# Designed miniproteins, single chains, continued (4): the designs that were tried, part 27

Each design is a single chain, and the fold is of that chain. pLDDT is the mean over its residues in the fold that is shown.

## One batch from the design tools (miniprotein)

Design m12974
Fold by ESMFold2-Fast:
Structure m12974 (fold): chain A 80 residues (1-80)
Amino acid sequence: MLSSSGLTDEEVKEYAKEALELIKKGKREDVPRAVALMLLVALGRESIELSPETEELFEEVLKAAREDVKKAEEERKKKE
């Protein structure tokens, strides 16, 4: 049963969408904010029952973040 915890499936979905958009834009400056949004999504997943659509977005965000980190590490090696 869903208890009021200040987080809703809709809020978690919005955080996941924003994180995914920030990651896709590929701006280095946005990476820390995207990570913070991912943590909010993870907290929501543990605190409330998420819809299948929100769960899928969460998995997409994790995948995109991992790929972005790998690309950033390769670029760092090229620079240094």
Scores: mean pLDDT 72

Design m12975
Fold by ESMFold2-Fast:
Structure m12975 (fold): chain A 55 residues (1-55)
Amino acid sequence: MLPEEVAEAARRIGELDPVAGLVAEAEARKQLASGVPAEEVARHLERGLRQLEAA
C-alpha cells in the first residue's frame, strides 16, 4: 500500500485521467522502492497534477 500522501496525489491524477493515474502510481512505487521519501514522491505527483489541470 502506498503512503497516504502519495496515494492521495495518485488518486487525484486518476480522477482527471485514469491512465495518467496508473502511470503515476507505478512511478511512485518505483521511487519509494528506491528509497525516495514519500514527501518528495508526493511533490512530484502534485507537479504532474498541476500539469494535467493546466491542460
Scores: mean pLDDT 80

Design m12976
Fold by ESMFold2-Fast:
Structure m12976 (fold): chain A 65 residues (1-65)
Amino acid sequence: ADKYTELGKKLLEQGKYEEAVEYYQKALDLDPNNTEALRNLGDALEKLGQTKASKLVKRVADRLE
């Protein structure tokens, strides 16, 4: 686990969805194949009502698994 994914999860739990997305993006900048960050990014995007972006990100995670 990396610092950015852990910070993103904490922000998601606090309802800070936009900040959670930013930290998951930072995690993916370091490791584009970070499936945990991709799935959690998808969940944060769903919370923001960005359903298209959420589906796209989750599809990328599925291709890596």
Scores: mean pLDDT 82

Design m12977
Fold by ESMFold2-Fast:
Structure m12977 (fold): chain A 113 residues (1-113)
Amino acid sequence: GVRVTESGGGTFAVGSTVTLTTTVSGGTTLGVSWLQETPSGRVRVLIGNGSTPGKGISSRFSGSGSGNTWTLTISNLELSDTALYTAIAGVVSDETGLGLLVAGEGAKVTVVA
C-alpha cells in the first residue's frame, strides 16, 4: 500500500530555518500539499500542489520536491509558526494504478525565543 512518512519536526529557535521532509512509498507521487494546524486548532493550506502558496501565506514558507521525496522549508521562524505540519500526497498506487490522497502523520514544530 501507499505510505507517507514525515520527518524534521522538533524544537527550534526564533530566526532559524526548519526543513520538513516527506517520503512516499508504494506509488508515483504527483505532488504534495502542506497543511498547518495551530495549537488553537486552526488549519490552513501553506503550499498547494507542489509550490503554490495558499492565500495570505508568507514567502518564508516554500515547497519543493521530486520523485518520492518532498520538503517544506520554513525560514526565519517566528513563535507563531509553532504548529503541526502535515503533508498530503497525491499518489498513483503501484497496486491499482488509481489516484489516491494520502496524509502523513504530521511533523510537530515548536518555536522558542
Scores: mean pLDDT 87

Design m12978
Fold by ESMFold2-Fast:
Structure m12978 (fold): chain A 50 residues (1-50)
Amino acid sequence: GLTMDDLMKIANELKAKGVTKLTIKAGYGGGHQAVVQAFRAAGIEVIEEW
C-alpha cells in the first residue's frame, strides 16, 4: 500500500493545485485514518463521510 511519505507527496501536490478541502469516505481499516492524517498534516481540511 501507499506509505505515509507517498500520501504526504500526494497531499502537497493537491495543495499546490489549490485543493484546500476534500471529503474522504470512511472505511473499516487503518488505511483510511493514515490518509486523513497525512492530508490534515499537509494543511488540507478533511471531512470524513461515514
Scores: mean pLDDT 75

Design m12979
Fold by ESMFold2-Fast:
Structure m12979 (fold): chain A 64 residues (1-64)
Amino acid sequence: MREEAEKLFKEGQAAMKAGDYETAIKKFEEAIELYEKVEESLEDEINLAMVRIHLAVAKIILAK
């Protein structure tokens, strides 16, 4: 699950770079769901927080 969450996060970042904010939001939401299921270490908490920040940025950009 953790590796899959990391892959989804990277796919979301790639979508952001491509300007596909709708795909980025979807990928970040999927990554958050997987990280929430793992969330056993400080590193997992940091990664979850990072994905949440990226999701918020993507939503702000799309809303404008």
Scores: mean pLDDT 79

Design m12980
Fold by ESMFold2-Fast:
Structure m12980 (fold): chain A 104 residues (1-104)
Amino acid sequence: NLEELKKKEEEKKLKEKAKIGKEWLDRRLAILEEHPNRFDPETIERLKKEELEYLDKLIEFAKKNNEDEEVIKLLEEAKERIKNSKTVGELFQVLQELANKLYK
């Protein structure tokens, strides 16, 4: 049943986009790119904490809804890269690569 398989695949893609929050990623990337205090350590720490909190919520939501293991793995890898990031530029790159893998 080729039509039933296509519909199921399309529904999965829509759920993935909704769970990961493409709109949030696009808005966050814009904020990070234009950030006036990008070299301020307090700002970097705050942004890093905000990213980690959001990714934790997305990972928990994805796991609870039995999302694709590859999607969960990408989110967990992004979280670890954010934990190890020291600049706003590194935070931007991690989220940009995540967005590109999930939506492009």
Scores: mean pLDDT 73

Design m12981
Fold by ESMFold2-Fast:
Structure m12981 (fold): chain A 95 residues (1-95)
Amino acid sequence: GGAPPVVTGVSASGSGTTITVTVEVADTPEPVTVHVDVTDANGNLVASKSATTTGGTVTLTFTGLTSGQTYTVSAWAVGPDGSGSDPRFATVTTT
């Protein structure tokens, strides 16, 4: 495959039962798919979303989560040839 995409940052903020995840991706000549998984404190996958980008900032909003819980967010990007980035992680607590 070509050079793999690079996730350069991930951050997450919680408000009520909602988590907003911001993923920063290095510019790519071809569209890449950004994947975001939200995992609970026990390691269970509770939500997943994806979006396509050619670089810059991708924002994904997760609703209907449990209040007062800490979640781990993992973000990675996959190129059209199947090449994957290293995952980046953030932790966030709902209110």
Scores: mean pLDDT 85

Design m12982
Fold by ESMFold2-Fast:
Structure m12982 (fold): chain A 87 residues (1-87)
Amino acid sequence: SLPLYRPNELLKELLEKVGLTKETYTLSDILNGIGLYALEQGLFDPEDPSIVDVSGTLLEKLFGVKKLDMRDGKKVVELVLKNATEV
């Protein structure tokens, strides 16, 4: 089975804004929740949908960056794993 992760309080708050209220998630579930948050907040660049401007959002506070490149999956995963504990 895939490993499960417990989000920290800030990631948990973000996931709750998109209706995710569980104690633990797979990495894929967390990434999908972050993607849904970015979509609902209108954060994707309309000319390049791989770029997400997170300035002024919970994602900037969580990750400490102003933009995400969704093509850099390794960097996105590293940022998520700094905010979740494997259980």
Scores: mean pLDDT 87

Design m12983
Fold by ESMFold2-Fast:
Structure m12983 (fold): chain A 78 residues (1-78)
Amino acid sequence: GTEELIERLRRRTREALEEAERLVAQGKVEEAILLLEIELGLLLIWRGVALLIGDEELARATDELIEELEARIAELKA
């Protein structure tokens, strides 16, 4: 159901952020940004799906995860 999908998306986002931090520690900042931008793209697709099917819970969860990824990408680009 929606809760299992949200947990999967939250886990993916957490894992992507952890991998991005490992890449940054290695001086691979461009690779870290690319990884986070790919995950952001996936979340934007799921946000669009949530709007199309009227799933407000999925929409709120994807909005929160999008904000977290966008904030980290902005920090890495600074």
Scores: mean pLDDT 90

Design m12984
Fold by ESMFold2-Fast:
Structure m12984 (fold): chain A 67 residues (1-67)
Amino acid sequence: MEEAVKEIESLSEVEKAVAEALLRSGGDKEKARELLEQRGIHLSEEEFEKLYEKAKRLLADLGLFPP
C-alpha cells in the first residue's frame, strides 16, 4: 500500500466507483459489491477490500467518512 504517487489525484474510474458505492451503501460491503456488479465491475474479495480502504481514505479527505 506504500506508493509515491498522489493517490487521490491518480484514482482510476474503478477506485472512484468503489468510493461512490461505499458512500451509497453506507458502509455495507455486500451492497457496495452489488452496485459495482451493476456497473460491470467484478473484483476479487482481496482487491475489493484494498480498494475499499482506499475509498475510505478518499471519503475521509472529503469530510464524508467516517459517517
Scores: mean pLDDT 69

Design m12985
Fold by ESMFold2-Fast:
Structure m12985 (fold): chain A 86 residues (1-86)
Amino acid sequence: MKLIITFKNVTEEQKKEALELAERYKKKGYDVEVKEEGDTVTITIGNLSVEEEAGEILKAIGYELDGYKVTIERSGDTTKITIDFK
């Protein structure tokens, strides 16, 4: 499966955490692409396991419970998570 996580309106600390997430998946041997566009960070992870995807969805729900706007969309084999810290 393919997972795309978009972090919007990030602080410097949140941007660092997003980049550290990308590096952890790279170290695990996944195909990872990172795009930084101002205060937006998009991480694309290829061939992600069901277990790793479930973990990221649970983290996204955690952000929603903290009051941030979270959108989760699924189309075919691609899951898209958007977290907006505005």
Scores: mean pLDDT 85

Design m12986
Fold by ESMFold2-Fast:
Formats: structure tokens, C-alpha cells, sequence
Structure m12986 (fold): chain A 60 residues (1-60)
């Protein structure tokens, strides 16, 4: 019924969001490593780009 379908949809959405967050963490780690290397060279813009990318990935 509708209540059971709503519950299943909610669980699926929560699971999907968790999977996306987990996947984005691996990509963010690689990007943050690259941004840190750029920052060590004095690139503040690289750090800003890394933060924006992370926020975009989390929002989906």
C-alpha cells in the first residue's frame, strides 16, 4: 500500500544518499591531495576550487 511504498522510497533515498556520500569521499580525497600540493606551491585558488567541488558533490 501507499504507506509501505513511502517507507521503501524513504529507505532507498537514504541508502542512495549514503552511497553517493561514500563515493564522493574517495574522489574528494584525491582532489584534496592535488589541492594541497597546489597550495604548497602557493595556490589559494586550488583550495577554493576543492571546497566548491566537495560541496557540489555532497548536494548531488
Amino acid sequence: GPAAEAGAAGDAAATERAAVAAASRNDVKQFLDAMEAGRAAGSAEAERAGRAGYEGAVKG
Scores: mean pLDDT 60

Design m12987
Fold by ESMFold2-Fast:
Structure m12987 (fold): chain A 77 residues (1-77)
Amino acid sequence: MKQSGEGWREDGRYVGVGTVEDDNGLKAEATVVMDEEGRVLGIDYKVSGKGEPVRQNYLIGRALQLAVDEVDRVRRR
């Protein structure tokens, strides 16, 4: 399983992106946008590749957690 996270500040907001890809090419990516005070302004996710719904849900949850962790990382810098 491959996992990556990226976070940055954009237009007075914090953006976090988490990506998780399994060994069969099923990939989930989640994006979280928060304001300067830590309020969630938006959450989006996308899934690509082949996988059962339970597996897709697991990868979405992992990607979302990575995205939130990246927002926290950027806010502490």
Scores: mean pLDDT 83

Design m12988
Fold by ESMFold2-Fast:
Structure m12988 (fold): chain A 81 residues (1-81)
Amino acid sequence: SLMEEIKKLFEEFIKAIEEGNEEKAVELLQRIAKLVESLSEEEQKKVAEYIIEKIKELPEHLQRNPLVKVLEGEAKRIVEE
């Protein structure tokens, strides 16, 4: 399913950040955004809620990462709209 693919891409995105691979992290962020836009409004909200929860489980230094904050901000926007 698209939701499971997005979850996998999120895990790969966090790994790219941990490895210091900013180029790969940006590419994965763009792929996540494109797939999320292809979902229904209800599915977008479910994925956004999942991403927010998973970010809360990350080490503090990863939660403060600028690319993680971009993804979190977009997910919060989807949940609030």
Scores: mean pLDDT 87

Design m12989
Fold by ESMFold2-Fast:
Structure m12989 (fold): chain A 71 residues (1-71)
Amino acid sequence: SDRVEELKKEIKKLEEEELKKILEEAKKNVDEESIKIIEKQIKDAKERIDKLLDGMELSELETLLKVLKEK
């Protein structure tokens, strides 16, 4: 179902926007070595999100997207 792929795409987009905001804020307040650690944690978080979403059913994806839109 194309709907599952659409929901995964929207969820990933929202999570990437949040991670981008975290990185931008970190760049203002921490040193270059700490930024590298944060960038690695963001990469690891994206990989975890991908694996999590691959195991989810349509109803779970719709619920997650609704929760994320309320952030």
Scores: mean pLDDT 79

Design m12990
Fold by ESMFold2-Fast:
Structure m12990 (fold): chain A 74 residues (1-74)
Amino acid sequence: SELEKKVEKLLEKLKEAAKTLDDDLFRLVIRIAGHELAKMTGDPRLAELGAELAETASREEAIERLEKAAKEAA
């Protein structure tokens, strides 16, 4: 679906950002991504998850958990 394609594109951009951004900038990007995924899917839990992952998770964990949740919501 178009929603699944948009979700995949955003997650691909997050994976690329993880290679180049400093930790503080990556935390900001993961929060923004959570909000954007929440808007796209209509699931507000994705915004909450993004904020949680930005504070507590490694880059790999943040991407993996957000990807799983976003795909389940789409």
Scores: mean pLDDT 82

Design m12991
Fold by ESMFold2-Fast:
Structure m12991 (fold): chain A 94 residues (1-94)
Amino acid sequence: TLEAERAALIELLREIKKFVEEKSKDKEKAEKAVKALEEAIRAVEAGDYEAAAKALMEAMRIADELELSPEDKRKLTVRLTAAAILLVGAAFEA
């Protein structure tokens, strides 16, 4: 259902935010990524999928610049990609 997909997306975005806060050594870049993820969460909650996509793309851009171990960078990339897929699905059903 759309409600279940939206809830799953919001939970995944919250998990990504927590992961960035815990794993990133660059606090300034981490803060920017966290802000973009918070904007994405708010946009999804509001049903504004265009704003959510913009915020998620900005979070992905900043995430590529984060100083992480190769394993943590892989985990972050996989989670961000999953969030993008869920966002497209939710937007298409809305």
Scores: mean pLDDT 85

Design m12992
Fold by ESMFold2-Fast:
Structure m12992 (fold): chain A 59 residues (1-59)
Amino acid sequence: SEWTELVLAALREAGVPQELLDRARELIEEGKSEEATKLLVEEAGEEFIEGMRRALEAA
């Protein structure tokens, strides 16, 4: 979805590693959005929060 692409781009700009974003994308594509969110919260922490703030502002 367009929102998924916007979120992943914002997370990358916030400093989330590309490898972690690729793993999250795979989970989202499989319909496992809750698992993707948990992964990003646990592994990226503050970068995830900042990226989500940017994505919501851009939406």
Scores: mean pLDDT 81

Design m12993
Fold by ESMFold2-Fast:
Structure m12993 (fold): chain A 56 residues (1-56)
Amino acid sequence: SELAKKAEQYRKAAEFSEKSAANFEQEGRTKMSAALKDAAEMNREKARQLEEEARK
């Protein structure tokens, strides 16, 4: 479904942000890492909501 496809996109965005955050944290760029972790959490939450709607 369209909702499931959007959820997939948000999950991929969250994974990308998580990887970027880990790399920046390793380089000591802690504020950039924290911002990307926040972005990943927000994208995961949006994906979760869309997945719930897709199941209805």
Scores: mean pLDDT 85

Design m12994
Fold by ESMFold2-Fast:
Structure m12994 (fold): chain A 118 residues (1-118)
Amino acid sequence: TEEEKKKEALETAEYNEKKAEELAKKDEKSEEAALEYLRAGLAYYAIGDLEKALEYFKKAIEMAPKSKVAAQAYNNLGKVYYEQGKYEEALKYYEKALAINPENGEAQENLEKVKEKL
């Protein structure tokens, strides 16, 4: 059910948040912390909690700002802003994703789609 999916996503997000916080205490684990925050953001995005999805994607970027995890988080930030009709913000974040990982096919496709809305 939708309620069961929401409960599972919230439990997943809470687990990933706690793991990210513990990993963030260790400098050598910043990319692992970023990955767990990315996973929390994806869990919230899957249930349509766009505000929390934005929060956790931003945390993933903060933990490892030039990593491939950050590139994926930037692409997902763009997707959230696109769903909100904020096409200029979506464009900005897709460009940031591609600046880190130019071979991200999803970000390339998303960039072309958002340009059609501007």
Scores: mean pLDDT 84

Design m12995
Fold by ESMFold2-Fast:
Structure m12995 (fold): chain A 62 residues (1-62)
Amino acid sequence: GAADIAAAGVAAARAGDGEAAGLYASGMVNTGSSTPEEASAAGRAAADGDGEKAAELLRQAA
């Protein structure tokens, strides 16, 4: 479910894996749990190396 995808995305973001975090954010859009804008913000934060911000955005989107 969306909560499992968010948890995996949070773990990836905190590990510094921006690519995996972005893929999980896209998965949340596909489940209807977040908007493309929310997923894009989380993915950009992860790509910038801000794992804590990415994790918070993923939790808020779930």
Scores: mean pLDDT 71

Design m12996
Fold by ESMFold2-Fast:
Structure m12996 (fold): chain A 62 residues (1-62)
Amino acid sequence: SAALEQAKETLEQHMKGLGDAVKKEYPDAKVTVTQVDDTTLQLTIEFKGETLVFTADASLLL
């Protein structure tokens, strides 16, 4: 639906903004935003051999 697509775009923009903030504080960090399935986005941060994963489902915003 159009509402779901807009929610996904909004969520992706927020995740990218968070990733940019992390990259500014920790320039050696590898930050990736990935679509895991039709409604779910994932933010992955890799730093000094550690991996942090944040997952959010855009359908929960509807």
Scores: mean pLDDT 81

Design m12997
Fold by ESMFold2-Fast:
Structure m12997 (fold): chain A 101 residues (1-101)
Amino acid sequence: DFVNEEDFRRMIEGLVEIEARRRGLTFSEEQRQRIIDRVYERMLPILKIGNESKSIEEIREKLRKELGLSDEEIDEILENGPAELMVRVVEEEIDREVARA
């Protein structure tokens, strides 16, 4: 699927809302925007590497070196796309926001 920046942010927003509801959490608008922005910042380099790299080997090397992803996470992204990783990143950023409160 061809995903632009606006659609990508909306997908992140939806996942943040689902996870917050699952945990019984309510965030202020400021907290919600911080979570969305942090998830977007973490996921954007993955999309950029995928779009700008000339080979699968270059994608693997850049994801490993620049983002510190495991070989298992890289294989999952290359086979199934970034959706499952994005869910994990959303969960991690919500954990960070809750730990600060």
Scores: mean pLDDT 78

Design m12998
Fold by ESMFold2-Fast:
Structure m12998 (fold): chain A 56 residues (1-56)
Amino acid sequence: MELIEEFSRVLEELRKAGREETADRLAQEFQKSVDANDEEAARRIVEEGRRLVEEL
């Protein structure tokens, strides 16, 4: 899934900025979406993470 690479970059940027708790929460939510095969939920989580990175 294309989203996995993008999400990995989002998590890395959040962790670099000291937002480890937020990164861990998003990672758990993303994993649940993948496990549920819920592509829409996975996309929303990546979008939320991207938006948070833009606000850094």
Scores: mean pLDDT 80

Design m12999
Fold by ESMFold2-Fast:
Structure m12999 (fold): chain A 58 residues (1-58)
Amino acid sequence: AEEVAERVLDVIEQQDPETAKSTARVIAKAHPEVARKLAELAEKRGMTDVAEAIREAL
């Protein structure tokens, strides 16, 4: 689970801000378990907008 979240976050980090937030919301709806870990990792990396988008979608 953690390895998947890290890999997904690396992809999101390479995207445009709007695409990154959209991708994060889709993941939160499809895979809530992964999304919780993803939000935690995003916050630690300073990606606060992405972390907030995930938390709102959960």
Scores: mean pLDDT 78

Design m13000
Fold by ESMFold2-Fast:
Structure m13000 (fold): chain A 57 residues (1-57)
Amino acid sequence: LSVEEVSLYTAAKINEIGAEFGRELSEKTGSEKLREDAERSERSAEEVRKKYKELKE
């Protein structure tokens, strides 16, 4: 595995965890801001996952 692959995998996981935690917290608090932040993290994770797949081709 290349350092780049490991970095992208790690970044995707961090954003996925952030999105999941943010959604749970948003649900408990009713915060729209936290929901928006969670959605942003979800999109970031998706984009990083696509880059990771491109490297593996």
Scores: mean pLDDT 79

Design m13001
Fold by ESMFold2-Fast:
Structure m13001 (fold): chain A 59 residues (1-59)
Amino acid sequence: GAKEYLELREKILSKKKLTNEQIDKVIDLIRQGKYDEAAELLGISKEEVEELRKFYEKL
């Protein structure tokens, strides 16, 4: 829901400064389970995306 979106957005912004459009694309990919594609967009390691996945699963 909206709370999960906001918490993911803040977590992503803590790793890399992105535009709102880029943040929305990354969050949609995470929600779809496309973690490898999210890693490529963020320019981070797959291990860092696994941290984001675990954060999302705890929400």
Scores: mean pLDDT 75

Design m13002
Fold by ESMFold2-Fast:
Structure m13002 (fold): chain A 64 residues (1-64)
Amino acid sequence: MSAEEYTQLGLELANRGDLDGAIEHLTKALELDPENEVAKHLLKGTQANRDGDIETAAEHFREA
């Protein structure tokens, strides 16, 4: 799988409420491409959402 494929799967899992699965796939995307800004913002947003910080999550998702 490519970094883009992992990023798309992570986004799909986050949208379904599987935050742990989303973090796993987004982390894999960044292992393959550390400069992937979309994956960085989605990972930070998903982590903030899991921590209950909805405002920070929304900011990161907006930048993705």
Scores: mean pLDDT 80

Design m13004
Fold by ESMFold2-Fast:
Structure m13004 (fold): chain A 92 residues (1-92)
Amino acid sequence: NLYEKAKQYIEDAKKYIDEARKSKDPKVRLENIKKALISLGKARYYYLQLKKEGKFDEADELQKEINEVSKRVKELIAEFEKETGKTFDEAL
């Protein structure tokens, strides 16, 4: 179902954030940041589908989690930029 799919992608994003933080290789860090962003995008897609289906309580719960994980990804991108001396866009 839509809620479970969104939750799975939120968990995937968290795992990719953890993998990025554990790696000393900038290339591996960048790849995992990209995967985290893709997973968040998919979670947001299912969040929007839940809203469309009128499941507002589930959607609001997911929005809070998506926003929190999005903040963590943004922090990770800032750390990456500081470590590499490049903007995230320049590294893409």
Scores: mean pLDDT 84

Design m13005
Fold by ESMFold2-Fast:
Structure m13005 (fold): chain A 55 residues (1-55)
Amino acid sequence: SVEEQLANLEKWASSESDPLLVRAMAEHFVAELRERGDPRVEEVTARVREIVARQ
């Protein structure tokens, strides 16, 4: 689920030392949601941005 993917991204990002890799993975996740027309894309983009900003 999207919630599980967000939780996994946040968990992984907290232990990953490469901020460029974290950003690339976050961008890929958002792009996948946009490509499939997920109605939560704007909400998820904001939450992903918060995760990346904490790096």
Scores: mean pLDDT 77

Design m13006
Fold by ESMFold2-Fast:
Structure m13006 (fold): chain A 67 residues (1-67)
Amino acid sequence: MTKGQKILQVFFRGVAEAARARTEEELEEVRERTVRELKELGVSEEEAERMAETAVRLGLAIRELDE
């Protein structure tokens, strides 16, 4: 897998985990874990934070549409 593919895998995992989160604390854990994993892959802190926030937001949007 390329580094880009690993980054996308972490991002989509964050989206899926955020969509399944039941509490605000679980959402914060998903965000923090996603930032950490992205930084381990060489993503800058600023970009990792933006990507993690986007993943959580997208996961919440998917959850809200699930009715």
Scores: mean pLDDT 82

Design m13007
Fold by ESMFold2-Fast:
Structure m13007 (fold): chain A 90 residues (1-90)
Amino acid sequence: FAEKARQALKEAEELVERAEELVKELEKVVGPDEKAKKLLEEAKKLLEELKNPPANPPEGLTEEKHIEGILERLRKIVEELEARLKEAKS
């Protein structure tokens, strides 16, 4: 499981880097986008939550499910930013 957590952290870091890149590209096309900036802020907060997981999760709550939820939300944020950039370039 520790290996899965380490792998998830790397994926999360890559997703946040992608989100930062997408926000920069959006700003070049349409100027400052407050919604895109809020999505990036949310992504950074999720990464911080993943960096500080409990060593032993409480009974009935699996650390794996918590990590999966964070990754799913990060992927969704990147997808939304990519969609916004595609629309802006259209």
Scores: mean pLDDT 76

Design m13008
Fold by ESMFold2-Fast:
Structure m13008 (fold): chain A 91 residues (1-91)
Amino acid sequence: SLTDRLDLEITGEPEKLRAVAPTVAASGPWGRIVAAAMEGAANGDLDLAKERVTEAARQAGFRVTEVEVKSYKTDGKTVYTARLRLERVPP
C-alpha cells in the first residue's frame, strides 16, 4: 500500500480465525500484523496480541495507534472482531 494510514478490521469465528492466521502470517510483514490480531481475537489474549501486532507493524515501517478486540455471542456462536489503526513512520 502507498497510503500513510491504514485501518484494518478483522471479523470471524475463533476457530476460523485460528485456521487462517498461519497462512496470513506467511504472506509477509502485513500478513504478520493481521495474523497477530486474528490470534489475539481468537484466544482472548489481548495483551500478547498487542505486543506482537506492535512489533510486526514496527518491522513493516508502521506504528500502531489503536488495537481493539470485541466478542459477541449470538445463536450459540461466538464471533470476534479485531480492529487496528496503523500509521506509516516517515524515514
Scores: mean pLDDT 72

Design m13009
Fold by ESMFold2-Fast:
Structure m13009 (fold): chain A 52 residues (1-52)
Amino acid sequence: SMEAALAVADALIAARATAVDEASVRAAGRALGLSDEQIADAAAVLLGRRAP
C-alpha cells in the first residue's frame, strides 16, 4: 500500500540511507513491524515504480 511505502521511505530518511534498494526497504519495514506482504508492496512502489 502507499501507506506502507510512505512509512518505509520516512524510516529510510531517518536512517540516512544513501540509496534505496530491496535490502534497505526490507530492513526498514522489519524495524517498523510491517508484514512481509507490506514490505513487498513497499518495495514494489519504491523500487519498481512502473513508468508509462
Scores: mean pLDDT 72

Design m13010
Fold by ESMFold2-Fast:
Structure m13010 (fold): chain A 80 residues (1-80)
Amino acid sequence: MLEEIIELVREALKAAEEGDIERAIELVEEALRLAQEKLPELTDLINELIVALHYLLEGDIERAIEALKEALKLAEEALR
């Protein structure tokens, strides 16, 4: 489950960096859904995914990328 979220966040980050914002939004929404349903205790990760989604929807791609990088770091740290 956590590995699936990590992969979704990695793909979302790549999509955002390539300017595929629609794809990035879809991937973040799926990662957020999985995190809320299966890992609700990872509140910092969930909050960063919410922040990333907000910035993607607002078109603030630079801040969205920063939030996605933080979400990826939090998810990878939780896996250890």
Scores: mean pLDDT 86

Design m13011
Fold by ESMFold2-Fast:
Structure m13011 (fold): chain A 63 residues (1-63)
Amino acid sequence: MKKIELTPQQQAALGFLKALRAAMPEPVSDEEFRKNSLALAKRLEKMGFTVEDAEKAVEALLN
């Protein structure tokens, strides 16, 4: 397990991604989230997160 230190904004983005995944009617694999990482990053940017914060949140979710 890789130890990742996240900023409060990156932790908020990670929490959002976890909540979104849990709310899905069907289980989504880590591979599907990684494949859609660009779309997820753009969605987080529209919510006020930076590209770097979004990318680190996705990486932390999949690690």
Scores: mean pLDDT 69

